# Designs tried in a protein design run: designed miniproteins, single chains, continued (3). Part 53

Each design is a single chain, and the fold is of that chain. pLDDT is the mean over its residues in the fold that is shown.

## One batch from the design tools (miniprotein)

Design m9811
Fold by ESMFold2-Fast:
Structure m9811 (fold): chain A 62 residues (1-62)
Amino acid sequence: HMKTDKLSGKPIDEVEAVELKSTGDVVSKEALRRYLESLGIKVESDEEALKIFEENLDPAKK
């Protein structure tokens, strides 16, 4: 069962998929890291990348 990565538009396996708590959208761990790197944000882990991304989504809406 494959989900579509919202950031890249490509299909991803559920094991590589992370659901965003704020929106319910699904992104891949790889696309999430690449997105943050494009903003100049360096991350060490997938969990750190997700945390930073979620924090940036919330401030960006305010």
Scores: mean pLDDT 64

Design m9812
Fold by ESMFold2-Fast:
Structure m9812 (fold): chain A 97 residues (1-97)
Amino acid sequence: GELAQAIDNLLDALAALDRGDYEAAIAALKKALEVTSDPAVRAALEAAIAALEAGDKEAALKALLEAARALLDVAEPEDVDKAIAVILKAIGLLIEL
């Protein structure tokens, strides 16, 4: 569904951040925003994009954790494991800062 697409785009953004590719990360987050209707998820994605445009990787990762948290509140059971994968990847990247 649309949630699965948003989660896949968040995982793509985190992979881009892991390799230092901020432009690819922003592009992936914009794709997530296009398929997301939930206001809390949208606000967190917009915050993550703004943080990356400012070069603030820590703020972006924290905003992505908020986006994943909001996605968990609306996730179907089949999407929960993917949303958890976003959380774990974002935490891993924050620890490496």
Scores: mean pLDDT 84

Design m9813
Fold by ESMFold2-Fast:
Structure m9813 (fold): chain A 59 residues (1-59)
Amino acid sequence: VSREERLARAEAARAEGLAAARAGDKVTAQHHFLEAYLLFEELGEHAAAEAVAREASTL
């Protein structure tokens, strides 16, 4: 799996987390934010991981 594919997956997970949060589904939002956070951290995208962590903290 390429770095670009993993980055796209991380971005998709973040978007799904935000959509779930907007719908009031905090459990689903937490699941997607965790997936996005771990993928961004694995890729060394620490600024993006921090942004996701801040988004999750508002749940």
Scores: mean pLDDT 84

Design m9814
Fold by ESMFold2-Fast:
Structure m9814 (fold): chain A 90 residues (1-90)
Amino acid sequence: DDDRRRRARRAIDLLERGRDMLRNYDGDITETIRTIEEARRLASRVDPDVSVRAGMAGDHAAQGVNDRSSFSIGIRYVDDAIRGLRSIYG
């Protein structure tokens, strides 16, 4: 399905951007959470399990403002979601 593949690609791009934003956190979490949430919504129409992983990444990104170790957990969930979406291409 071309639509499913297109959504997966866009979700991957957003997740990669979100991962970069978490690694280079400069005090603004709002755009990071919004970016990950957009990826989650796209992923929900591709694979529900991947969407759950993206949601967990967003939750941990929000917690990372108070506990920086939560950013590392969020990045792991982003990486899991990217791997799941890439499996659709191969």
Scores: mean pLDDT 85

Design m9815
Fold by ESMFold2-Fast:
Structure m9815 (fold): chain A 71 residues (1-71)
Amino acid sequence: SAEEREAKLKELIDKLNDSLSRVQLLGQQLLSLQSQGKSQDEIDKAKEQLNQAQKEVEELYKEIKEFFEKS
């Protein structure tokens, strides 16, 4: 139904917005760690977390694209 389709799209958009907010937060944390001269291990972990969050954003964009292309 159109209502189910709209609800699914809203769910994907909400997830995308949450993931984008997480990328922004993790980017700020990485910058903070680098500016404070924290250990390479802490910086590498922050980079890994940021990369994972960016991958989640890319996957959500792909899901949204596929949602419009069908199903």
Scores: mean pLDDT 85

Design m9816
Fold by ESMFold2-Fast:
Structure m9816 (fold): chain A 79 residues (1-79)
Amino acid sequence: MSRQQLIDAGVEIAKEHGGKITPQQLVDEMKKRGVISDTQAALLLGEMNKIMKAKGVDTLTPAEVVDAVEAAMDKLAKA
């Protein structure tokens, strides 16, 4: 799956949840849709949790989901 396809799916899922989504809800829905691998999901979950901790929030906006996907895919490209 391309980076853009993961971004598009993540943004759509977050919007379907009223523009606020937990890391686990996003990853579970992406896995259910077959758009993410286990390795990509683990990296994405880690990046989303870092954003939540840094901002002191319990849910992510679509914009923050984009940031998390970009960070996760950058790590995967370097590995």
Scores: mean pLDDT 83

Design m9817
Fold by ESMFold2-Fast:
Structure m9817 (fold): chain A 70 residues (1-70)
Amino acid sequence: SMPVVTDEDVEEIRRLVPGIRGLSDGRLMQALHLLLSGHSHREVGDAVGISQRNASALRRAMERVLAERS
């Protein structure tokens, strides 16, 4: 099962990754789902329209935010 991502988690992830400011919440949730499912940073970037660099930063931010709740 995927961990539950809250609106507060989304706000913190957006603060940690300014490069995704233009990404909608739906696209952000899609990116987080793909990262949790083991997709590469390139595959995530291609799927939601962000750079591989931003996909990598997003993964790091997600791991940090979710670890604080576990």
Scores: mean pLDDT 80

Design m9818
Fold by ESMFold2-Fast:
Structure m9818 (fold): chain A 88 residues (1-88)
Amino acid sequence: MIKFPEEIAEDVVKLLEAELLAATSDTQRVAAYMLVIAIQQDVELFGPEYAKKQIEKALDYLKKNYGVEVKVEIDPEDSFEEIEEKLG
C-alpha cells in the first residue's frame, strides 16, 4: 500500500474517504487513486510541504479541466471500512 508521512497521511486518507463515498463511477475512483499516487511521488521527490499543496491543486485541476466534480468533505466519522460496507 502507498504510505505517506503522518501529517500528510491523515489529510490524504480523509480526502480519499470523501471521494470514495461520493464516487459512484469508475472515473471518479480512478481520479482519486491517481491523486494519491501523485501526492506520494511528490513527497518522495519534493518533500511533504509540496505534496500538501498539490492536494488542492490536483482536485481543482481535475474539476476544471476534466469536468469531474468531486464532493470533498473531511468527515471524521467516516472510515474506509464504513465505505467498504456501503459498497457491499
Scores: mean pLDDT 56

Design m9819
Fold by ESMFold2-Fast:
Structure m9819 (fold): chain A 73 residues (1-73)
Amino acid sequence: SIEEKIAKLEELIKKLEEGKKIAEEKYEEYKELYEKTGDVKAEVLALLFKAVIDTEEFLIERLKKKIEELKKK
């Protein structure tokens, strides 16, 4: 059913939001480390987690749009 499809997409969004929150915490940790020490390894790790955050945010918005399309059927 449409309701079952929406429920599964909402579950996926929740998991992506949980992963994004962890990536945001790691991004802030490495960003702060880089700002305090100038450690290039910390800069690279911050950039990697920023890319993860951006990707997860893109996927969350894509799935939210899909749910809204399904609700209109």
Scores: mean pLDDT 88

Design m9820
Fold by ESMFold2-Fast:
Structure m9820 (fold): chain A 81 residues (1-81)
Amino acid sequence: SIQDQHNTLSQRTRQIIRGMQRARRNGDRVTLRSHIQQLQGLQQQYQQLYSQTTDPDLRRRTQSMIRMIQGRIDSGQRWLD
């Protein structure tokens, strides 16, 4: 279901963000770049999910996740230079 897809993407997103935080603490630039690429892929999956979602609350939550992911990508890129 769309709800199950959203839940799966949310879990993956949280795991990657934790990995990004660890990579930043360890100065691991290679792992951080990898996690940024993974977040970009998840953002595209959320955008596809948003286009298929008719429930207004889930649409709003999906849009919030897209914005949150973009913020994490931007922050990671700034840290890398």
Scores: mean pLDDT 88

Design m9821
Fold by ESMFold2-Fast:
Parts: sequence; C-alpha cells; structure tokens
Structure m9821 (fold): chain A 62 residues (1-62)
Amino acid sequence: MLPAALKEKVEKVLAGDKNVFLSAEDLRLLKKLDPELAKKAFEKDVEIGVEQLVEAVDKVTA
C-alpha cells in the first residue's frame, strides 16, 4: 500500500510534470512497497533530469 502523497507524486512524474520530483527517500520507500512502479518512476525521473541538466549548462555559461 502506497501512501496517498507518494502515489500522487509518482503519477505526476510519470505524466511528465516537471514541478514534481522524487527524492531519494521517496524512491527508497517506493522500492520497498512497489519495486515495479519504482523502476518506472526512476526511469522517467532520469529522463526529466537529463533535459533539465542540458538547460542548466546553457544558463551557467561555464
């Protein structure tokens, strides 16, 4: 059974909502309660993170 707050976060991340992030604690709890869903959420979060990293590099002018 997933906590309602964690379930909503996961559903928003899977839907591509950039305003919602899964913390390491959220991912750890999700892996413990639903490892299959955790795998899907992690893969989606990594995709979003890569896009944000590309944008951040352009803004920093390093």
Scores: mean pLDDT 66

Design m9822
Fold by ESMFold2-Fast:
Structure m9822 (fold): chain A 73 residues (1-73)
Amino acid sequence: MGNALLAAGKALLANQQYDDAIAAYSKAAALLASTDPVSAAKAYSNLGAAYLKLGKTAEAAAAYAKAIALYKA
C-alpha cells in the first residue's frame, strides 16, 4: 500500500494537483517509515517538492529534513 500511495503521489504531482499529492506522499511516508526507510525518504523528498510548488517553504524544509534523516539512518 505505501508503494501504491507513492505512485499515486507522483501522478498527482505531474498533474499539478499539489494538495492531493501532499496527502498521498504524507500517507506513503508514514506507512513506509518503519518498513522501508529509503522509500519513506523518497516520499518525504517528493512531499518537500510539492510544498515548494505551493510556496510553503517552511513545510518543504521540514519534509526535506525528514528525508535526510532517513537516508542517514
Scores: mean pLDDT 81

Design m9823
Fold by ESMFold2-Fast:
Structure m9823 (fold): chain A 100 residues (1-100)
Amino acid sequence: SIEDEIEEIAKGVAWLVLEIQKENPNPSPELQALLDELMRLAKEMSEAMKNKDYEKLKEILERLREVLEQLAADPRLSPRLKALARQLAEKVERTLEKLK
């Protein structure tokens, strides 16, 4: 279901943030801002899903995809973390396609 996919994406975001923090214990202000935005978007996404606000959910998922693509291209992140961000961005894109 779409609800299950949103839950998986939220868990994926939380795990990615933890993995980035583990490898980057003293993140730059720019990196910290991206991590803060990821966590905020995950919370807003879960709230939109609970409210069945699919238009808001689509807007949040589009922004989440953009942030994840920025992380996947960030030269400061390890190839492993960039691959994780890319995989999560692809999952977000597939979920967006199901929402029409």
Scores: mean pLDDT 88

Design m9824
Fold by ESMFold2-Fast:
Structure m9824 (fold): chain A 59 residues (1-59)
Amino acid sequence: KLKKILEALKKVLADPELLAKIQAAPSEEEAAKILRENYPELKLTDEELIEAARLIKHI
């Protein structure tokens, strides 16, 4: 669980345009949706996506 969330954070931090889109999202749910669409291969659960999005929005 945590390992996949950290991989998602690492990928987003390496992509400044994606980072900006996630931070600009009006809710954690919208940010999680953006993350899912960009990294479906990570196979994150809905809860893991929301957790990762929350962490990214607080950077």
Scores: mean pLDDT 78

Design m9825
Fold by ESMFold2-Fast:
Structure m9825 (fold): chain A 69 residues (1-69)
Amino acid sequence: SMEKAREAAIEAAGDANAGLTERPSPEQLERMLEAAREAVEKAGFKVKSVSVTEGADGDLRLVIEAEPA
């Protein structure tokens, strides 16, 4: 399901960022995006795009566009 794919992507991004207590660097953010992409693909979806946006409060949001494979 899409919800499980999102959970897998969040977990994979968290694992890629493991051991960091500070805000991710641009390089670390790239690794998190790659990990999230792979997690969604392994969940049975075809990834169309991955990106990150920063909210007004400085919160980082991962945006993944995917379709069923």
Scores: mean pLDDT 68

Design m9826
Fold by ESMFold2-Fast:
Structure m9826 (fold): chain A 67 residues (1-67)
Amino acid sequence: SIEELRREILELMSEIYRLALESPVDLASEAVEELTKISKMLLNAETEDQLKKALEEAKKVKEKVTG
């Protein structure tokens, strides 16, 4: 559902932000920039497919921050 997807994305974004705070400045800056893009995707999302794209982008950012 849209509600479950939004919740999953928000939880993942919170985790990414926490990881970014503990990361080197270059990696942290890039992660915050990507989180801003994901936030815009969430604000503009009207369909589950659009939210699934936001979720996949968030997963990519997490993988990049975790190494």
Scores: mean pLDDT 84

Design m9827
Fold by ESMFold2-Fast:
Structure m9827 (fold): chain A 91 residues (1-91)
Amino acid sequence: MDTLVRLNPELRELIQSVTGDDREEWTLSLVLTAFGAYVTEKKLADPENPSIIHLKDSPLGKLFGVDELDMRDVDELLAQLMKNATVVVAP
């Protein structure tokens, strides 16, 4: 079963700015998809290694407190997202 979460207002606003999705509850799979859309829209992916995203001086980087993130490190990505979300239903 997928985990349902509510995004913190700051993360929700950033995601909504690129997706137009105003839902209150998200599955983790949907959050990961929306995160990918945000990275693409804001051109945060490294041009030589698109699994590396550059967050320095971005609103998302300020929210996460990190300068870069590796999309291949799913555990780290989920940890950063979950710091900015509240679990509604698990698992």
Scores: mean pLDDT 77

Design m9828
Fold by ESMFold2-Fast:
Structure m9828 (fold): chain A 80 residues (1-80)
Amino acid sequence: DLEEFLRRVREKLETADDEEAAQLLTQAMARFNAVAPPSDVEQVNKFAQELFTKEFEGEISRKEMALKVLDFIEEVLKKR
């Protein structure tokens, strides 16, 4: 269920603008945080916070931020 949901988010992110990408990331993180182990949630939230800082400082776009966080979520899930 989570993997199917994240696959759908990724498909939508490929054509999303910055506003849509931010909304999709919010939905993906909410669902991930609801079902993932606490250690995985901590890792993803720490990584997301670092990317949120870069986006706020103008180093990356919201779409780049969303794609990088989604990639990291998928990597964390695959290591299981």
Scores: mean pLDDT 82

Design m9829
Fold by ESMFold2-Fast:
Structure m9829 (fold): chain A 110 residues (1-110)
Amino acid sequence: MEISEAGREALRAAALEAIRTGEPQTVSFTVTHAGQAFDVTVTITPIGENTFRIAVTVTGPDGRTASLVAPVELPAGASDEAAAERLVAAAEAMVKHLVSQLTGQPIAGE
């Protein structure tokens, strides 16, 4: 699975803005896996002083959709940059999981 550099930069920018503004941020980008394109939407929502909710929706080339929502806790005293990297890493892990679920769901061999 490969996230474009532009997609990763957009995700990082959204994470930083959510941290700085305390407002929900939504970003959309494309991920490629095994020559197939997947549309990804990530929403980062502040829900507590050091807690964020990340919601990820992935749509496969066949129109199938998978979604995951998870809370992410930030360490006390983390810089905005370090906090953003943690949110990005969590979102990337969620995207990878959902792409794996979509490719492992009942497309048992062509």
Scores: mean pLDDT 80

Design m9830
Fold by ESMFold2-Fast:
Formats: structure tokens, C-alpha cells, sequence
Structure m9830 (fold): chain A 70 residues (1-70)
């Protein structure tokens, strides 16, 4: 259902915010309060500090954010 799909995306975003919080030292609530553009800029800023596996995850997250704000 559309509700299940929305919930899955919200859960994925929540988990990704936790990952960004860990890499940046910012609170999860502060990151979630950012605009989509600010979140994408934050991803670009932290990507060089991430491992190759984490960079792959950040690329997926970036695409998910872009899809969500369409």
C-alpha cells in the first residue's frame, strides 16, 4: 500500500539521519530539521570522510532524498 511504502521511506530516512549524525557530530533532530537541499549539501560535505562502503550508502541516501522531494 502507499502507506507501507511511505513508512518504509520514512524508516530508511530515520536510519540515514542517525548515520549522518554519527559522521557529523550533529544531533539527529537538527539534521531532520534541515531542508532537503541542506541535507544533500551535508552528504556532499561528509562523503570524503566516509569509507567506500559508507560512500555507496550515502549515494543511495542522496537519491532517496531527491526522490522524496521530487
Amino acid sequence: SEAEERRAKVEALSQALEFLSRLTGLKKSDISGMSAQEQLELIDKVRPKATPQEQEYLDVLRDLIREAVG
Scores: mean pLDDT 75

Design m9831
Fold by ESMFold2-Fast:
Order: structure tokens, then C-alpha cells, then sequence
Structure m9831 (fold): chain A 55 residues (1-55)
């Protein structure tokens, strides 16, 4: 699992690619609306994003 910093940098870079950006938006929508820390939210979004890439 990459660090939170690496995940944040990856998300910023992926946002420049329309295909990857669409997958990031979908991953973000699947993150539960709960009292998660920003670090937990980023890690969960990254895991969902990886699942979407594997599909």
C-alpha cells in the first residue's frame, strides 16, 4: 500500500487523464460518508480505484 502522500500525488496526476479521472470520481462516490480521517478516505478511495482498474 502506498503512503497517503503517494496516493495524493497519484490522484493529482491521474486527474489529468480523462479516463482515469472518471474512475477516480466513481471510486470517490463509493467512499462512505462517515467520520473517516482524510488519510483513511484517501486509502479507501485508492483501494476502490484499484478494484475498478482490475475490472
Amino acid sequence: MPSVREIADFIEAASADPELYALLQEAGRQVPDEDLSLEEELRLMYLIFQELLAA
Scores: mean pLDDT 74

Design m9832
Fold by ESMFold2-Fast:
Structure m9832 (fold): chain A 76 residues (1-76)
Amino acid sequence: VVILDNTDPVEIAKALLSGAKKIIIKEELEEPIAYLAVDFGASSFEGPGLSDALKAKMQERAAKLSEPKATVISGV
C-alpha cells in the first residue's frame, strides 16, 4: 500500500514500478495517468480526487484487462 500526498506523475509511476498494488491518492488524478496505472496492474485506487466518471472508466479498462499482458505497450 502506497499513500501519495501529491499527484506527481513521476511519483505515481515510481510507486507502480516498485510493485505497489494499492495506491491512495489525495489529489485529483488525470485520466492518462489513471490509465497508465491500470495498465501497470494496479487494482485499487482510492481518494477524494477521483471522479465517478474516472472511476467508471478505470473499472471498464481493468475489466478488459482480465489477464496480465506479456508486456505493457502503449498500443490499444
Scores: mean pLDDT 60

Design m9833
Fold by ESMFold2-Fast:
Structure m9833 (fold): chain A 78 residues (1-78)
Amino acid sequence: GKPPSDEVAKEAQEFLSKLSTEEADAVSAGILAGMEYASTHGPEKGAEAGYEVAREGVSDEVADQARPLIEKVAREAY
């Protein structure tokens, strides 16, 4: 997929900096999965895939907080 814009990359860095190492790893995996899937299947399906990957490693609250960021990254990757 396309790399995220500087604005979205900064938002991702700021969000991840507030999480534990394990939560940051899970959300980062979700972001990467969302980017890869969006590049071939569209931004909506990419965002859904990224969200599901993130939620396996974090609470639903953290996954829901990460969702808008995953949606932005998926949209830019398409």
Scores: mean pLDDT 84

Design m9834
Fold by ESMFold2-Fast:
Structure m9834 (fold): chain A 81 residues (1-81)
Amino acid sequence: SMLEKSRQIAREIGREILRLMEPFEEIAREIAKVLGIPVDQAEGLLLSVIAGRVSVPKELPEEVIRRIAELAKTSVGTLRR
């Protein structure tokens, strides 16, 4: 039925969101620590970097940049443009 299919899709979306939330929050906290900014500001910056609106800050360690690239499913080179 349509209702059962909608419930399945909603559960799949929910699982994807939860799967992405933990690594996103972890990376945002690391960015906040490295840059000395509030976590909510770091989350906004991380979203902008993933969306390709801004280049990744040069101050971030290579390890953090690699984690952002993995989360965004892109290359480190793309983030540094």
Scores: mean pLDDT 78

Design m9835
Fold by ESMFold2-Fast:
Structure m9835 (fold): chain A 86 residues (1-86)
Amino acid sequence: LEALLEAAREAVRILAEDTAGSKDPQVTAKVVAAQLIVVAAENEGTPEAYLDALRKIADLAEELAKQGHISPEAAERVRRIVEEAR
């Protein structure tokens, strides 16, 4: 559980770092959504909840990358974290 929580937090940290300084409210809203997804998984406290959270965070990272709001390298790091946690 702790390893999955740390993986989810690291994925969100990557998104927050790569979007730091963005003035786009929609970008900020997606990063906040990723943070809330982690909080919801932590409240449930199951491996399944964390794995679901990681998948949702990966989907948000792919969306941000498609729109050019994060680097392809940041998206790849998030993808790797999610795949290694499965």
Scores: mean pLDDT 82

Design m9836
Fold by ESMFold2-Fast:
Structure m9836 (fold): chain A 66 residues (1-66)
Amino acid sequence: MAEIGAVKEQIAQKERQLAELKEVLAQAERNGASEETIEAARKVIRQVDEEIAALKKKLADLEAKA
């Protein structure tokens, strides 16, 4: 199923993005960035994490039908 492959690729891409964002947040915290900057970074990380969770649910549903 082409759709399963596409969803797996999207998950991998989002997981790479999440890892990069976490590194950026860690650097910002080390450099004494403002509370506002840190909060904004955490909000973006939470959004990407939610997207990954939704994609993993979709993947599980697709695999259950295969």
Scores: mean pLDDT 83

Design m9837
Fold by ESMFold2-Fast:
Structure m9837 (fold): chain A 71 residues (1-71)
Amino acid sequence: MDKEIEELKEKLKEKLIEMGLSEEQAERAVRALENGDGATVAVLVAESGADKEQIDEVSKIARELAKLLGL
């Protein structure tokens, strides 16, 4: 279980960086999601200028991670 959570966290972080977020912003977004703060994640994604496809991919990973975290 911990390995799956860490793999999804890394995948989410990589996708956020790919969307134009800095490493620090991506780490902040992952941490916010772990704390149930989806609003912070949404703001950072909106500021990235990402297209719908990138947003959909990030949302899918975020939902899978949230389920494993019991959120």
Scores: mean pLDDT 76

Design m9838
Fold by ESMFold2-Fast:
Structure m9838 (fold): chain A 65 residues (1-65)
Amino acid sequence: MREELVRELAELLGISEEEAERLLDLAAQGKSAEAVGMIYHELRASDEQARRAGRLLREYAEAEA
């Protein structure tokens, strides 16, 4: 599950799997707002990319809870 989400997130945002893994780690730590902030501010993602990425991050956080 985690590996599939890392790949999907990396492809969606056009980032490395290592960067996608950092976003998922933030979500697992309960820092989903910080992860979304990185998507907007550091990765300069579009609203569509941020919306889809936020959905994947929520799915992962729920699975780890």
Scores: mean pLDDT 75

Design m9839
Fold by ESMFold2-Fast:
Structure m9839 (fold): chain A 77 residues (1-77)
Amino acid sequence: SSFEEGRKLAFEIIDKEKDPIKANKKLAEELLKLSKEDKEKARGMVAALAGQEEISDEGFKNAVEQAKELLKELEEE
């Protein structure tokens, strides 16, 4: 499912990108993109990052807002 794919994508990004700053930026960018294009996959990514398989709509929105803030901070480096 797209949810499971999103969860796997989060771990794949972390595993393949050795620089934690670049990994965080890529995770934030992918989460923001998927939040608009594939919400089920975005929820899977949030679940992986939060360590939970079930994410409430409110929790998902909070994660997206955190991703926006993180991406902005990383762009300032």
Scores: mean pLDDT 77

Design m9840
Fold by ESMFold2-Fast:
Structure m9840 (fold): chain A 86 residues (1-86)
Amino acid sequence: MLSDEELRAAREHLEQVVEATVKKAKEAGLDDAAEEIKRLHEEILEVFDRLLAETDPAEREKLLAEALELLRRLDALIQEVADKVA
């Protein structure tokens, strides 16, 4: 079960990974990928903020599913940048 403390730790970790990847993407001239990663990061943070404020278990389950889908999309873009920079 995902706690509020786990959500905050995940948020901090995600920010570090996104910052590192965006820097690499920009240095490699992958500006479109960098902007898309930033956009997905902002969407994920909005879902995390809503999840932390939500008290209805059914709504929290839906928000968690949305966050996981956005994280999956972000992971794919991070992998794409890594493959192009290697």
Scores: mean pLDDT 81

Design m9841
Fold by ESMFold2-Fast:
Structure m9841 (fold): chain A 85 residues (1-85)
Amino acid sequence: SKEEALRLVEEGLDLLAAALPPEVSAILEAEKEATLKALAEAPEELLAEAARRAAGVARKLAEEYPERREGFLEAARLFERAAEL
């Protein structure tokens, strides 16, 4: 369902923010509500595409910042699950 997908995206964004440096995390948190609102108003196909792209970014960050890999991979898995709904 779209509601379940949005919940997974929100959880993924929270995990992504926790794994990012504080200054980058602050930007993500400031934009989180606007992003979730836009995704809630978007067609399911666009929400799924956004989730797939977010998962790809999180996996790339896990490769580039191995000390924070676990958090990025957890975020990626939530985004991947959101894209499949």
Scores: mean pLDDT 84

Design m9842
Fold by ESMFold2-Fast:
Structure m9842 (fold): chain A 88 residues (1-88)
Amino acid sequence: KEAEIERLREEYKNTTDREKRLELHLRMVALETPPERREEELELLRLAVEAAERYRAGELAPEVVEELIELAENEDREGARELLRRIA
């Protein structure tokens, strides 16, 4: 997963599309869960994908979207994980 996380970080830094940045950030948060917590990592990945799909469908409130983008721009991965758990 090191190569995947590195790829996502590089793609995130080079991406200007806000929707793509949100999806990449949520995936990075899920993947950076320590290996010893595999079950939690899979759950967070599912929640991240679901949140991105709901955002694209227009089902997330604008305030939630802005908070996720702000956390992504500040590289606050722990804050993003907490928000993902809150909106699930």
Scores: mean pLDDT 68

Design m9843
Fold by ESMFold2-Fast:
Structure m9843 (fold): chain A 109 residues (1-109)
Amino acid sequence: MSKEDVIRFVAASLLGAGLLTEFDLAMKQGKVPEDERKKAVEEIQKLIKEIVRHIQEILENPELRDEQLAKIQEAVKKIEEIIDKFKDKLAPDVIAQMRQTLQDILDIA
């Protein structure tokens, strides 16, 4: 693994953590019920961990890039579906920022 690969992995992990924090705060501000908020945050957290693992797999095994990218894209789509479910409770600028963070994660992969 090169120094560049380590930097990409760390960047993807930090972007994922930032997205999760922003989503949780936005859900609190939108007054989403605690049980619904916790379930949605836990689901996004699991999907972020899945994305980070697939990015690690690409960096360790470049020949698997196309297969792992398809899995990352599916996980990103699931996160977007969760965000869209709560769109009426979330500020539009926060939704745009989270979507940009997901695109930044895809660009790293």
Scores: mean pLDDT 85

Design m9844
Fold by ESMFold2-Fast:
Structure m9844 (fold): chain A 101 residues (1-101)
Amino acid sequence: SKEDEEREKALEVISKKIEENRELVRTAMRYLGYSDEEIEEFFNSDKNVQAGKFRELTFQLASRDPAFAERLQKAYAEAKSIVEAAEKEMELFIEWAESIS
């Protein structure tokens, strides 16, 4: 279905951005209290598991940073598709990771 195609495309966006930003994602996960072992398990998991875990990471971040939570909520409200929502979510997470690097 078109919805299944959109979901698969969103997973591909998330997976690609994680791979392109491995060090920033690693830094963010360490900040959130993940061990080096857990971080390596994350990078060695399939893209569906990575996408699910990534959503957990953004929600963990939002629970600790009200400003990040506000930006995330605005991004979701302004997104016109699940793909655009995934792209915006990734961009906000990477910007946050850069700010703590």
Scores: mean pLDDT 84

Design m9845
Fold by ESMFold2-Fast:
Structure m9845 (fold): chain A 69 residues (1-69)
Amino acid sequence: MSEIQSTLFLMMAGIYESSGDKEMAEIFRRISRAIENRDKQELLDISKQLKSQGRTKLASLVESIAQQL
């Protein structure tokens, strides 16, 4: 489950980088690494940052992943 999720976020980072959205690409790479490392605190911090940017659905998904670790 978490191993598949980290790979999917890494793939999304590549897509954003290809589209020129380097900020989102970096965020998705951070999410992928945090999932691989089981870093709940980093995922919660990313979720808070995403909520501040109005990306509430993505923030909720990241928070849910953190709760499962």
Scores: mean pLDDT 82

Design m9846
Fold by ESMFold2-Fast:
Structure m9846 (fold): chain A 82 residues (1-82)
Amino acid sequence: LLEELDRLYEEAYARLSPEARAKLEELVARAEALVAAGGPRSALQALLDEAQAWLATLPPEQARDAGLALGAFLAKLALERA
């Protein structure tokens, strides 16, 4: 399952523009830092809201792939921390 999520993330990431990849990496790093620090759920929700707003600015193809990559990353985080 974790391997499947990693592959899904890698495939979606590869289809993104360099700009979208940079923003995705920023969001992923911020999410990992928040989780590692035991940050409040409100901070994670704010980050998710920011990610959703960013996805809304992307062309449909890029929004789909970025959303897929974020979804795979979040699912992996949930499984590792469960």
Scores: mean pLDDT 79

